# Designed miniproteins, single chains, part 104

Each design is a single chain, and the fold is of that chain. pLDDT is the mean over its residues in the fold that is shown.

## One batch from the design tools (miniprotein)

Design m3625
Fold by ESMFold2-Fast:
Structure m3625 (fold): chain A 79 residues (1-79)
Amino acid sequence: APLEEWWKRREIAEKYREEAVKAATDYLVSQGVPKDVAEETARFAADFAVLFLSPETKEEFIENAIHLAKLFYERWVKP
């Protein structure tokens, strides 16, 4: 049912947000991004993934956060 799927996605978002942010932050830092900039970009990317992509699994959430963090850094943050 759509309601059960919505609740499951919300639970994934709430339970794994910190882990998704950490994964995206670690990825950006590995690419040479300063930790403070990486953390802020990763938080924005994770929140965007929840609002617009509605990940259904922990793995999908982490993957989406990493991909979006890279995209946002390259497009808007990178000097």
Scores: mean pLDDT 80

Design m3626
Fold by ESMFold2-Fast:
Structure m3626 (fold): chain A 77 residues (1-77)
Amino acid sequence: HREELVKIASELVGEELTLVSAEESVDPATGNTLYRLLVEDKSGRRYLVTGVFDKEGKLLSVTVKDLETGEVKSKEF
């Protein structure tokens, strides 16, 4: 899932992104998995990637936040 999220985030930003750190949590009410990834482009600019998967492993949404500008790009599936 993490590699998939980094690829989608790279497409949304238009830059090659690399994974810096990752956090994962599960919503006990829904069974959805929330991924929070810190990623970095070639110039050292950092982005927060949030991915949500359902209990069956289907990707529901990806959000990428530019940590310098606060700009947010999202894709729903």
Scores: mean pLDDT 83

Design m3627
Fold by ESMFold2-Fast:
Structure m3627 (fold): chain A 91 residues (1-91)
Amino acid sequence: SESIEQLKIILEKAEELLKKGTEEDKKLALEGFKLVSLSPDKELRIKAAKGLKELAELGIKEVKPILEKLSKDEDEEVKKEAKEGLEVLEK
């Protein structure tokens, strides 16, 4: 299991990869956001949900099962971002 400090580094790298925008970078960003989405820290899960939503906007359908889990999260902002990402995939 990853520490909170390690998850913050993974999140930062996933956000950097998302900005680079190559197909390989998007796949690596997805794996990073997936790991961060499992964090007990809600701020990290919110940022992961936002990143996964951006990947959905870029057409990365593989985010769907992760967003479905986050749409059931205890935090309202995590749920909101995840539901918005799922709505993007239905367009």
Scores: mean pLDDT 87

Design m3628
Fold by ESMFold2-Fast:
Parts: structure tokens; C-alpha cells; sequence
Structure m3628 (fold): chain A 85 residues (1-85)
């Protein structure tokens, strides 16, 4: 399975081993609910997507399949950096 590193704006890092743990960790760090809209930015392709948090796993999976290794997820003033390991 895909392994991800999640880094918050304070530089704290969490390793997750699947997309459901990724979503749960982002939900906690960004203080966002499943139906709230987040902005996803792929740093390798420059692609930007807006989606609900509940759909985040599928959108991340698509971006990774397109060659993304580093992705920012933003909700309001909060953001996290995701790195595919």
C-alpha cells in the first residue's frame, strides 16, 4: 500500500500507511468535517482541486497515479503537506 508522511504548519510529522488513516489525520489536523470543502494542490504538476474531505482519499489516489509525490491540503487558514514515501 501507499505510505504517506503528513507534516503540519508547526513541522510535526505523522506517518500513515493507508488513505483512510490519511483522511482521519487530516480531519484532526485541519479541524475539518467530512462535508467541508478542502483545496488540494499537487506540487509536482501544479494541479489544484477543490473537493469535500470525504472524497479526499479518491482525489489523492488520482493525483498519485498522475505522478504527484507532494501535495498540499488546505482548509481555511490551515494546511498540511503530504509526501508519498
Amino acid sequence: GDIFEIEDQEGKKVIVSNLEELKKTIKELLEVNDDDEVTITGLDTGKEIKTKLKDLPEEIKKLISEGEKKIIVQYKEKKVLITKL
Scores: mean pLDDT 87

Design m3629
Fold by ESMFold2-Fast:
Structure m3629 (fold): chain A 87 residues (1-87)
Amino acid sequence: SFLERMRELLTEALESARKALNYLEQGKFDEAAKILEETAKRFEKFDPGLAKEYREIADLVKAGKVDEAKKRLQSLIDRLERGIEQL
């Protein structure tokens, strides 16, 4: 169903976001940026807005704005978790 597909996509996005946050907490900035960029590419055709958010966070990581990237990523995780709960 459409709802099952949306749940699968949001769950995939959430898992990628959590993994990226974990990399940032470990100081693995290149790995964090890579997963965020790969996730953005994956979602470009399905949810361009979500893809843009992932790219913007990746750009913050690459710019060394790690605290801002963590804050934006945590906000994104919280929104994705709420989105899944509402399905």
Scores: mean pLDDT 88

Design m3630
Fold by ESMFold2-Fast:
Structure m3630 (fold): chain A 72 residues (1-72)
Amino acid sequence: SALEENKKKAEEYLKEAEKIREEAKKDPQTARGIETYIGIAKKEMEEDPEKAAENAEAALKKSRELYEQSKK
């Protein structure tokens, strides 16, 4: 179903965000920020599963932006 595909796509985006968190592990503040975005997206997926992929994609984008900004 579209809902199941949406949830699977959301999980893929969150896995990519987890990889960025792992790359950011030398900066604990940035890594924690990314972890927070992932946590919020997981909560949003439970409350609005139809927007799961959209919310997870937003979390991935924010995680990438935070990681890039952490580079001085």
Scores: mean pLDDT 82

Design m3631
Fold by ESMFold2-Fast:
Structure m3631 (fold): chain A 94 residues (1-94)
Amino acid sequence: SAKIEELKAKVKAAAERANEHQTEEAKREAMQTLADGLIEILKLLGLISDAEAEELRTLLQRLIDAAIAGDEAAAAEYLAQIAPLMEKALARRE
């Protein structure tokens, strides 16, 4: 019956949604691990202060959230905030 087929489709959609959520979480975790690694390297090299590291970590986390959500406006805003911090850090290397 059409109602049984509709129920089967609904169950399949729910399972696909759960897989999408798990994939999104894995992607987020991978991006966060890379961001944390970058900050640790910059701190180890003495290129950023503890306060700058905390600010950069917060902004990178927000950028990752915006990127995963497809929020281009929010991503651009966080990149504009990150860019001066990165430029300042890299200038200290030279």
Scores: mean pLDDT 75

Design m3632
Fold by ESMFold2-Fast:
Structure m3632 (fold): chain A 94 residues (1-94)
Amino acid sequence: MLSEEQLKRLRALPVSDDIKLLIAQLALTAEQAGVPAEEVEKRVEEIIEALENKDYERALKLVEEMVKAAIEGDPSLARTARSLLEQLRRLLEK
């Protein structure tokens, strides 16, 4: 699960609450898939940085990489991970 510091930074982002919730859900899904917590924290940090810089293309690419890591960790979570990606893609490509 995200650190208190990362949760504060995520809440402060100038993006919709839907995007914030989906990123938190993706982090939880990756941890459930067996991705190491340190790797999840690093990936979320990079996504937050991209969103702070309004680099939505980079943020989406980082989300796609995190989804791939979750699917590789636990293929049974592929449907959940892909659903989160599709929702984030629709919100970030506007």
Scores: mean pLDDT 83

Design m3633
Fold by ESMFold2-Fast:
Parts: C-alpha cells; structure tokens; sequence
Structure m3633 (fold): chain A 78 residues (1-78)
C-alpha cells in the first residue's frame, strides 16, 4: 500500500541520517555502508513508481536486514 511504502521510506531516511551522524568520524566504515544504503534507496525509489507486491516488500526487507548486519559488524569493530 502507499501508506506502507511511505512509512518504510520515512524509517529508512531517519535511519540513514542516524547512521551518517554515528559514522561521521569513521570514513572507512561510511565507505563500506554507502553502497548498501544506495542499494536500499534505489529499491525504495523503484517501488514508489508502481503497485507494491508482497514479494517487493520481502526483497526490500532482505536488503534492509543486510544493511543492518553490516552496520552491526562495523559498530562491533569501533
């Protein structure tokens, strides 16, 4: 639904801003997460142009989980 998409986008934008703030003094960590952030952003933008299916939401969730795992690994090393 449009509401579910809007909520997912808002959550992503908020989380992206938080990540950038947390990693502002860690350029290597930023460089490692940037491509994952960009990938999720592109998926969200593509979904905004059409009817969203359950499969689309599942794929988006999988990408967000991948980003979360990578961030957790980087934070563990800080």
Amino acid sequence: SAAAYARARAVFERDEALLREMLKDHPEAQKEVEPLIEEVRRELEALGQREVTDEDLLRLTEKMVELGKKVAELLEKL
Scores: mean pLDDT 76

Design m3634
Fold by ESMFold2-Fast:
Structure m3634 (fold): chain A 65 residues (1-65)
Amino acid sequence: SEEERLARALAKVGLTPEQLEQMKKEIERNKKLAEKYKDTNPDLAKFYEKSAKVLEELIEKIKEA
């Protein structure tokens, strides 16, 4: 039932489960890059942190739709 509810929510916003998984991977990648650059390039690290946060907020809004 939970998987079925998530699939219906994704369909309403025109996304596939594969696209959601790709977004989750992109969030993880951005978080790793932020950690990598935090000491050498803080501005770049902040950019990756913000990018991850925007994607996380988008996924949460999709789940609530």
Scores: mean pLDDT 80

Design m3635
Fold by ESMFold2-Fast:
Structure m3635 (fold): chain A 91 residues (1-91)
Amino acid sequence: SKEELEKKVDELAEEAIKTGNTNEAFRRLYKEAKKVSKEEGIEALYRFLVKLMEAKDPEGAKKDVEENPEQFRKLATEAFERLDSLEEKEK
C-alpha cells in the first residue's frame, strides 16, 4: 500500500544515512516501489533522494528542491527506469 511504501522510504533513508550505503537502500526501496503504480514508485524514490539530501545539507537541499523541483523528479524517474531496465535483463 501507499502507507507501507511511505514507511519504507523513511526506514531505508534512515538506514542509508546511518550506514552511508545509499545504493543498497535505494535498490531495496526500488523493489518495494515495484509493488505499487509507477507514479507512486517514482514519488517514493523522489522522497528518498530528498530525505538523503536534507540529512547532508538541509538548507541547500531545500533551496535545490524549491528552485528545481522538476529536475529532481526527472532524476527520480530516470533512476527508476534505469533499475527497471536492469531488472528486465536479470534472469
Scores: mean pLDDT 76

Design m3636
Fold by ESMFold2-Fast:
Structure m3636 (fold): chain A 73 residues (1-73)
Amino acid sequence: SVLEEIQKLIKQAEEAVKQKNIEEAFRLISEASRKIYQALKQGKISKKQADELLSQLQEVHDKAIAVYKEQLE
């Protein structure tokens, strides 16, 4: 399902952050975001599901930014 694909991308993005692969993390975050909005537009997920997934994705993005900032120091 589209929901399972999005959840897999979020999990892969979290793993990329743990590995400090920030380029891959941002790529996966971008892909997950696009799939969430596309699925919402197509009626394949509810607004509530989209909001929950975007909230999870924002947490991963915040962690990626923190790692990115550490790499600049």
Scores: mean pLDDT 88

Design m3637
Fold by ESMFold2-Fast:
Structure m3637 (fold): chain A 69 residues (1-69)
Amino acid sequence: MEEFEKKLKELVDKLVEAIKNGDDQSAVEAIREIRKLLSEKFGVDPYSPWTPEIEKVREKIAKEVKEKI
């Protein structure tokens, strides 16, 4: 559990830094890594539609990114 939370925070911080620096490539990579991390955590395909549980996490991440930008 702690490793997941640390990794997610690192990826969100990487996404925020990429957006602040105007680095679209790094921002896209961070989003892909976040999707992969969530798919591994919840046992879903990273390219499939979100389940309700994953959508709640996605909304929380989006809010954190908006607050840090």
Scores: mean pLDDT 71

Design m3638
Fold by ESMFold2-Fast:
Structure m3638 (fold): chain A 58 residues (1-58)
Amino acid sequence: GPKPRKVKEPKVSPDEKNKLLVNATFYIYLEENKMEPPFEMSEEVKEMAKKLLEEWEK
């Protein structure tokens, strides 16, 4: 039979997903109020914010 290989996929844990959601929501709030974030947002936070905005506009 074929040799089993493990696929390592960087999937966020529930805790990390919650942190991304909170940071994305905060980023959206700052964007709507035209405020600068007090810290630099990661790409994952920005992607989550974009997805949230797209979902909210559907």
Scores: mean pLDDT 68

Design m3639
Fold by ESMFold2-Fast:
Structure m3639 (fold): chain A 111 residues (1-111)
Amino acid sequence: MNSAIDDLASELGLGVTGKQLLSEFLKLIQEKKYLAPLLFEYLVHKFGDSPDVVRTLYFLAEVIGYEPAKKKYRPLLPKSTVEKLRAYAKKIREKKGSAALKTIGDLLDSA
């Protein structure tokens, strides 16, 4: 699991904070402890609003299809970053691309 998260963070260009947020999100979604609105509020409270956090939250919103977070974070990112993150989120949903993307997709499907 950690290697797949590390590989995905590298592919997405995430820093240490973004990788930590990604790991926490995957843990919480698997445990089903939060509804999506509360989960995103919790992650913002815990990790802040740095560019790394915004990038990670937007990516996760695209992966799960959570429209309020997609609408909130999309305008805060460069268009090239949005296009890249949207493409990776699509690969995760379709279980295509690298072994890391497929592993993360399988983890999300089991939630």
Scores: mean pLDDT 76

Design m3640
Fold by ESMFold2-Fast:
Structure m3640 (fold): chain A 83 residues (1-83)
Amino acid sequence: ALEKLEELLRRAEELLAAALARLDAEPTPQTIRDELARFEAFVREARRVLDEEIGGPSPLYDEFLARLDELLARLRAHAAELE
């Protein structure tokens, strides 16, 4: 379970890096919307997986949710600076 959650977080970080690179290369309103929608969809699915794997509140659950939310917030902040 822990290895699966760590891999999920690693993939989230890789997706964030790719999204940031895409926004830097093509900073258009359409690209911003597409990359935000894509990352938000990933975070929603990641939260579902986290709920299924852990099944209840715990420090580990809270830590992973906080890290996912932090990655999404970083993407949103970067997108806002481009507008």
Scores: mean pLDDT 79

Design m3641
Fold by ESMFold2-Fast:
Structure m3641 (fold): chain A 69 residues (1-69)
Amino acid sequence: ANAVVIQPAHAEIEPGESVTLTVINAGSTTQTATIKVYKVEGDKVTLADVKEVTVAARGYKQVEVYQPK
Protein backbone atom coordinates (compact mmCIF):
# COMPACT_ATOMS: atom_id res chain seq x y z
CA ALA A 1 0.00 0.00 0.00
CA ASN A 2 1.42 3.37 -1.07
CA ALA A 3 -0.62 5.58 1.24
CA VAL A 4 2.31 7.96 1.82
CA VAL A 5 1.99 11.63 0.86
CA ILE A 6 4.81 14.17 0.81
CA GLN A 7 3.92 17.88 0.89
CA PRO A 8 5.15 19.68 -1.07
CA ALA A 9 5.51 16.80 -3.56
CA HIS A 10 8.19 18.78 -5.40
CA ALA A 11 10.34 21.65 -4.18
CA GLU A 12 13.20 23.61 -5.71
CA ILE A 13 15.54 25.51 -3.39
CA GLU A 14 18.49 27.82 -3.98
CA PRO A 15 21.95 27.51 -2.36
CA GLY A 16 21.71 28.53 1.30
CA GLU A 17 17.96 27.85 1.40
CA SER A 18 15.99 25.11 3.16
CA VAL A 19 12.55 23.56 2.76
CA THR A 20 10.52 21.52 5.22
CA LEU A 21 8.75 18.49 3.79
CA THR A 22 5.84 16.86 5.62
CA VAL A 23 5.67 13.09 5.14
CA ILE A 24 2.21 11.73 5.92
CA ASN A 25 1.50 8.02 6.29
CA ALA A 26 -2.23 7.47 5.81
CA GLY A 27 -1.72 3.69 5.84
CA SER A 28 -2.33 1.22 8.66
CA THR A 29 1.32 0.07 8.93
CA THR A 30 4.63 1.80 9.57
CA GLN A 31 6.28 2.82 6.29
CA THR A 32 9.67 4.21 5.28
CA ALA A 33 9.81 6.99 2.70
CA THR A 34 12.98 7.86 0.79
CA ILE A 35 13.65 11.52 -0.02
CA LYS A 36 16.25 12.05 -2.74
CA VAL A 37 17.81 15.48 -3.17
CA TYR A 38 19.26 16.32 -6.59
CA LYS A 39 21.51 19.16 -7.62
CA VAL A 40 20.69 20.48 -11.09
CA GLU A 41 23.45 22.28 -13.02
CA GLY A 42 22.44 22.84 -16.63
CA ASP A 43 22.12 19.40 -18.22
CA LYS A 44 23.84 17.69 -15.27
CA VAL A 45 21.74 16.15 -12.49
CA THR A 46 23.70 14.90 -9.47
CA LEU A 47 22.32 13.04 -6.45
CA ALA A 48 23.26 15.29 -3.51
CA ASP A 49 21.57 13.58 -0.56
CA VAL A 50 19.32 10.68 0.43
CA LYS A 51 17.15 10.77 3.55
CA GLU A 52 15.09 7.88 4.88
CA VAL A 53 12.11 8.75 7.06
CA THR A 54 10.18 6.10 8.98
CA VAL A 55 6.63 7.20 9.75
CA ALA A 56 4.32 5.30 12.06
CA ALA A 57 0.89 4.15 10.89
CA ARG A 58 -1.46 7.14 10.48
CA GLY A 59 1.35 9.46 11.54
CA TYR A 60 3.45 12.21 10.04
CA LYS A 61 6.99 13.56 10.25
CA GLN A 62 8.65 16.73 9.05
CA VAL A 63 12.02 16.62 7.33
CA GLU A 64 14.16 19.67 6.66
CA VAL A 65 16.17 19.68 3.43
CA TYR A 66 18.97 22.24 3.35
CA GLN A 67 21.10 23.18 0.37
CA PRO A 68 24.44 24.64 1.52
CA LYS A 69 26.15 27.38 -0.52
Scores: mean pLDDT 76

Design m3642
Fold by ESMFold2-Fast:
Structure m3642 (fold): chain A 78 residues (1-78)
Amino acid sequence: SPAAEARARELRAEAKRLEAEGVKLIEQGKYDEARKKFTEASALEIEAARLLGDEDAVRQAKLREKINKRTLDLLEAS
């Protein structure tokens, strides 16, 4: 529906903002705060994909969440 599409766009825009905040936190060495921002962003991306019935986008968002968690762990260990 048009309402679901509009809501999904809002959720994706908020997710991108949170991801940008997370990147800035990584640059500052604030890895725990960055993890929280990326977790929140992933939840919004999954919600947006589910609203649109886009199962491929749900799978991709979940995969990105796993990759982001692994990447943060590797960066913190460096």
Scores: mean pLDDT 89

Design m3643
Fold by ESMFold2-Fast:
Structure m3643 (fold): chain A 67 residues (1-67)
Amino acid sequence: MKVEIDTEAAKRKMGKNAVSLTTGRMILVMEAGLEEEANRILSTVKNKKERLYARYEISEKLLKEHE
């Protein structure tokens, strides 16, 4: 499924905890078997600096959709 990624909203929410929050969500995505889908969507993100926030947004949306 195609998800809309709002990296600016993620930056505002995460602040100083961006790395820790993103890492935690990626682990949950892997445990749910959604890692391949998350990586496919993430590969469309051209800006490397935005990838941290994009990973968090993608992970949150995929986990919510598969609850």
Scores: mean pLDDT 70

Design m3644
Fold by ESMFold2-Fast:
Structure m3644 (fold): chain A 80 residues (1-80)
Amino acid sequence: SLSPEIQAAIDALESFAKYVKERYGNEEAVKVLEEAINKARQATSLEEIKDIMREAAEKVGELTGDERLVEALKSLIDSL
C-alpha cells in the first residue's frame, strides 16, 4: 500500500485530471496527466511525485500551449 501522504497526493492529482477531462475536454492533456499519475504511483517519495508531475506539466504546455492549465497544475504540485 502507498503511504497516506503519497496516497493523498495521488488522489489530488487524479481529481485534477478528472477536472481537466470534464471541463476542458483536452484529450492530449488528460492522457499526459493520466500517464504521469500512473508513473507517480510507483514513486517512493513525495519529491519523486513532484518531479514526475513537473515533467508532465512541461509536456502539457508543449502539447496544448495552454499556459493557464500549466500554471494550475504547477500550483497544485507546489501545494503537495
Scores: mean pLDDT 81

Design m3645
Fold by ESMFold2-Fast:
Structure m3645 (fold): chain A 98 residues (1-98)
Amino acid sequence: MEIEEKVEEMLAKDPSLKREEALATVISGILGEGVRNKDLEGAIEKIAEDLGIPVELVREMIRKFIEKGEEMEAAGETDQQKALDYFAKLLEEAKKKA
């Protein structure tokens, strides 16, 4: 699993980093690539497969994350940490439903 490999690398470099934070960072990178390459569905499918979460739950999580990002941009907020914290929360909710 590529996501797990990157998470392990991040945690090995910074043992004070929480697993959920590292995971959110890696997933956000994959989503960003999907948006840039106009292949967001492919990115969602990859995340679902790597994490063992149903595609529909990942898609709902991503929809909420994008909606929150748009709200933050409209409000003039550019705090990347707030976005990552929100994403980590959405990921935990998706895992509990799976």
Scores: mean pLDDT 75

Design m3646
Fold by ESMFold2-Fast:
Structure m3646 (fold): chain A 71 residues (1-71)
Amino acid sequence: MALSLEEFEKRASEIIKKGKETGDLEGARRELVELARQAKLPQSVIDRIRNARSIGELARIVAETIEQLRA
């Protein structure tokens, strides 16, 4: 089943917050990739998450994705 946009936003925010607190970029990337798959997001979004080099970049990708899905 596809994850709702609200559930995706909530869980993605929790993953990013934990990533900022721990500095675990690899863990944050892995969890966001899995979340994006559960939400059935496009492969282009999953690829952007995999290639992100910082927690701040992951936060930007998530925010942009949410804005695009609400448009």
Scores: mean pLDDT 83

Design m3647
Fold by ESMFold2-Fast:
Structure m3647 (fold): chain A 72 residues (1-72)
Amino acid sequence: SEVDEFLEKMREYAKTASPGDKKLLQGAIDEIEKKKPKTLQELLNVISDWGETQPQEDRDRLERLLEEINSS
């Protein structure tokens, strides 16, 4: 599924990411696994909603990381 494909891309990206980026991506992955979105749009909404609970700097960093993952 597109959800599983995107999750795998996130996990793969996290392997070589900085410790801070790994932690942030792992938080997003954990929330996705908890909420179990069925579509890519639902997955992105889960990440967005979780990001809103994070400090602004972490939210901005998460958005950048997601753009990089989506373009890879």
Scores: mean pLDDT 84

Design m3648
Fold by ESMFold2-Fast:
Structure m3648 (fold): chain A 77 residues (1-77)
Amino acid sequence: AELERLRAEAEAALEEGREAVARREVDAEISERHAAGLVTLEALTADEATLDAMLAAARAAGLEGVVAAVERVRAAL
């Protein structure tokens, strides 16, 4: 179920990328969503100190999707 969900989310991101390929702004958003997916997997196995560090780094980089992903994991703990 989770593998299929992650695949569906990746396919949705690719589809959105096709529609928004004319917008340079969406290239940053696609990269941010990819980073958010990787960060979510890391955050699920992280301790609280690591989660705080990940959140601080994502905020400093201005990656809203990554911030949301880490906050979602923290809320689930």
Scores: mean pLDDT 63

Design m3649
Fold by ESMFold2-Fast:
Structure m3649 (fold): chain A 72 residues (1-72)
Amino acid sequence: MKKSEAAAKIVALEIRIVGLEVDYELGADPEQIKKDLDDVIKAANELIEQYPEDKEWFEKVIKRAEELKKKI
């Protein structure tokens, strides 16, 4: 079931962004956080190609990652 796989991937990316936001608030290395956010954005873009029906959810992930990059 492709939709269940997409949902799991979306949740995993969202959890990763939340973890990076917490790490940033706790004073983690901004360069490492930016790199990890770029990896999340890249992964989300690749997953849009694989799961086009869930594009809006991956775009929300990308937007959250980009907003966090702007704070750093």
Scores: mean pLDDT 82

Design m3650
Fold by ESMFold2-Fast:
Structure m3650 (fold): chain A 90 residues (1-90)
Amino acid sequence: SMRERLEREAEISLVMMGLSVTRLALKRGTLDKEEGIRLLERAAKKARELGAEEAAEYLEKAKEAIEKGDNEAAIEYLEKALRALAEFAE
């Protein structure tokens, strides 16, 4: 239905906004590590629930990069997740 489609598009947009803010915080060195990990876990779960499997995989890799302190890799995986979500959203 149109309502279900609009709800899905809204959820994808909210996830993408959260990831963009997280990416900016990583670039600025202002991201709290524990909060970043929690945000990415929730984002990966939501991406999976929406059927965006490729985005979920990149978000899991971004989380692992943050856990290792590899901010450059985390930013790269977040950018790949954002691209995958945009493609999934059509």
Scores: mean pLDDT 87

Design m3651
Fold by ESMFold2-Fast:
Structure m3651 (fold): chain A 68 residues (1-68)
Amino acid sequence: SLEEAAARLAEAAPGMSATRAGTAIALAQDGVHAGLSPEAEAAVRELARASADLTGRELGELLVKAGL
C-alpha cells in the first residue's frame, strides 16, 4: 500500500524530511534517480506510481504520518 511504501522509505532513509521525500518522488515520476540507496529508490518509485491520484497536500500528510 501507499502507507507501507512510505514506511519503507522512512526505514531505508532515516532522517529524511517529508519535503526531501516529495522532491525524490517528483523526480521518480519523471524517471530520474534522486541519488538515494537502492532500497530508498525502490520505495520512492512505488510511492511515485501509487500517488498519481493524490494531491500534493494528501501525499505530504501521508509522508509526515509515516515518520518523515
Scores: mean pLDDT 78

Design m3652
Fold by ESMFold2-Fast:
Structure m3652 (fold): chain A 55 residues (1-55)
Amino acid sequence: SEERRELWRRHLETLTDEQIDMVIKLLKKEYEKTGNPAFKEMLEIAEEVRAERAA
């Protein structure tokens, strides 16, 4: 749901760059293993947050 996506984005904003990088690695591994689109959506949001910090 949109509410869960917003909560996830806010959670990521509280993490350090190193913690977000770890989350991205874990989500990539889980998506590769399961093919579950929920993990892909979470991964894309985490990558967006990380990219915003790098800019």
Scores: mean pLDDT 84

Design m3653
Fold by ESMFold2-Fast:
Structure m3653 (fold): chain A 80 residues (1-80)
Amino acid sequence: SPLLAEARRLAAEIREAIAARDFARLRRLLDRAQALIAQLQAQADALRDTDPARAKELLDASMDLGALEVGAVTLLLVEE
């Protein structure tokens, strides 16, 4: 899935930005993460009854991005 591949790439970029303490990059990546989480959740909802295994993969990816987003926002709030 293009969405799953994008979610994996974005998660890696967020982890790299956190490790590098690159707050400007992290803020831009968080905007992209918010949009992608919404897309992943919408696609999961659409597939829930027809392809529950795929819906679960999309929800798991959205939850992984959501956890990174919470961690990143917490970091930004503490260090600002």
Scores: mean pLDDT 85

Design m3654
Fold by ESMFold2-Fast:
Structure m3654 (fold): chain A 70 residues (1-70)
Amino acid sequence: SRAQELLEQGKKKIDEAVEKAKSEEEFHRNFGVLMVDLSRQLADLPPEVRRQVMLELSSYGFKKLEEKLK
């Protein structure tokens, strides 16, 4: 489904943002831009599906951010 494709692509982009960031601040900026872009891509999906995908991506991103900060 489109939701599963966007979820997979989002996780991959989050992983790339973590690997490429040279500082915590750079990671925060890149992650923020990515989440805004993903929310726009999800705009055409039903609200409940959009919420679920965004929650999963946010949780994944916060986990990766926490690991990066340790």
Scores: mean pLDDT 79

Design m3655
Fold by ESMFold2-Fast:
Structure m3655 (fold): chain A 97 residues (1-97)
Amino acid sequence: MIRPLSPEEFRRLVRGALEEVKAAIEALKNGDIRTAVVHLTAASLLLTAMELGGFDSPELRRAREHVLRAMKALDQGNYEEAIKHLEEARRELERLL
């Protein structure tokens, strides 16, 4: 967080965030909202760690925005909207690998 991330640390965090987003999508499709919230929180923290580590790109900003919108949709009970935003976040994260 205080020190800039290395390229290897950045790629590891991108893979971690991608796995958390995929797990959240799967949990939502199975109706497991509690598990989806856990994975979304983890994804949000990983995305914040990358930003604070000095890595910022249009893809990272869009992924973070989509995760935040998915969290808001979940809070409103709109699970289809949440899944749509997570699929967009997944695509943006895949572009960073």
Scores: mean pLDDT 85

Design m3656
Fold by ESMFold2-Fast:
Structure m3656 (fold): chain A 70 residues (1-70)
Amino acid sequence: MEIDDGEVYLALFLIHVAISLLGKRETATEEDLLAAVREAFSIFTPEQREKVLEEARRSDPELAALAERA
């Protein structure tokens, strides 16, 4: 099974977003979500971020739209 780099980067991105929101589970605002997305992207290079967005567009277009707003 060939593991796409974009799939790995998307998984890491989602883990970081989930960790950032763990303390705000019931009270997370849209701004909290956007802040978590920005923090998750801060660990990636611009090239890695593009791979995350490409995989997100393929797997979850709603997530891709949210990430592009961050």
Scores: mean pLDDT 71

Design m3657
Fold by ESMFold2-Fast:
Order: sequence, then structure tokens, then C-alpha cells
Structure m3657 (fold): chain A 61 residues (1-61)
Amino acid sequence: GGEPPPPDPRPLSEEERRRREEALARHLADVAADPTMPPFDAEEIERARRVIELALRQRRA
């Protein structure tokens, strides 16, 4: 005991918010590239990415 807690920005910092948005986009791309996943239509992938972008855009505003 006595160790200070790590700096955890609970209101998401601008940098952390950007990292989360990038992590989500990368995760979507990884899922699409995963050989164990079923084949996806390119438009379906783009649609999913757009939905995530909209959600993040509203959160970051």
C-alpha cells in the first residue's frame, strides 16, 4: 500500500478520446481482415464504420 493510483483521466482527455476512436476503427478493420470471419461486403464494412464514426462524433462534441 501507499502507491499512488495511476493518472486515469475519467473525463476522457482529448488524446484518450482520439485513441479510443482509432482503436474502434482498427478493430473493425481487423475483424474484416480476420480469416476466421465470414466474408463481408465492402459496403457493409463501410456502413459499420460510418455508424461508429457517428457515435464517436456525437460523444466527442
Scores: mean pLDDT 65

Design m3658
Fold by ESMFold2-Fast:
Structure m3658 (fold): chain A 119 residues (1-119)
Amino acid sequence: MEAARRARFEENVRGLLRALDASAPEIYEKGREAAKKNPYAQEVIDELERELRAAMEAGAPGYTVQEKVLALLDVARYAYEHPESLTKEEVDEIYKNAKSRAQTEADRRQAEVDAALAA
C-alpha cells in the first residue's frame, strides 16, 4: 500500500516539475541522488517532500503547492551543482526566492481575474 502511494506522489511531482521546465524532473532526480552524500541536503529534501505531499493531500491553494515545488527543485539543483556548500543560509534564500516567484505568479493570475470582473 505505501509503495503505491509513494509512486503516485512521485508521478504527481514529476508532472508539476514538467509544467515548470522539461528538464526539471532530471535535475530533481540528480539532486536527490547527490543529496544522499549530504545529510543536511537529504533532511531538507525529505522535509519539503513531506510538506508538498501534505499540501497536495489537503487541497492547498495552487500558490502554496507551487512554492513547495519551486523550493524542492532549487534545493535539488543546489545539491547537484554545489554538493559541498549547502547550508541553512542557502536554504533560507531558496525558500525566500520560491515564495517570491509563487507570489508573482499568483498576483499575475489575480490581475487577470480582476480585469475580467471590471468588464
Scores: mean pLDDT 75

Design m3659
Fold by ESMFold2-Fast:
Structure m3659 (fold): chain A 61 residues (1-61)
Amino acid sequence: SMEEIEKKAREALEEAEKTNPKLAALPESQKERIIEELVEEMKRNPNKEVNLMALIDLYTA
């Protein structure tokens, strides 16, 4: 469901913030943008597990 997809995206971002202080310091609007991007990627690949952590890493590279 959409709620499950959004929850998974938010959980992945929260995990990434614990090890990436640059990500943790981003404005709330930027964090919401990242969540939207993760949700879209999961929606585009419903039959494939998306590596959310690798995708998040691209925002802070």
Scores: mean pLDDT 79

Design m3660
Fold by ESMFold2-Fast:
Structure m3660 (fold): chain A 84 residues (1-84)
Amino acid sequence: MSTPQLAAMLAIAGKHFEDAEALELARRLLENPDPADLIDADVRVGVYVLKAAVEQDYELLDELEEAEKMSDDEARARAEEILA
């Protein structure tokens, strides 16, 4: 998964679950992420995908799957739209 795709997935999930820390991390991923930010984002996205699956939130799962299929430019634009 690319950094822009990871940022988009984190922004989508962070907005859905009202997780301010996830939204702030997504913003850092678009600007200048350090290696710790990338690891934290990967773990958080995995947890949110699992949570959405357990809760049978198919709409959120579809949005997250779409973000994984986005180009880097599309993913970046999607993340920026959510974080605006």
Scores: mean pLDDT 85

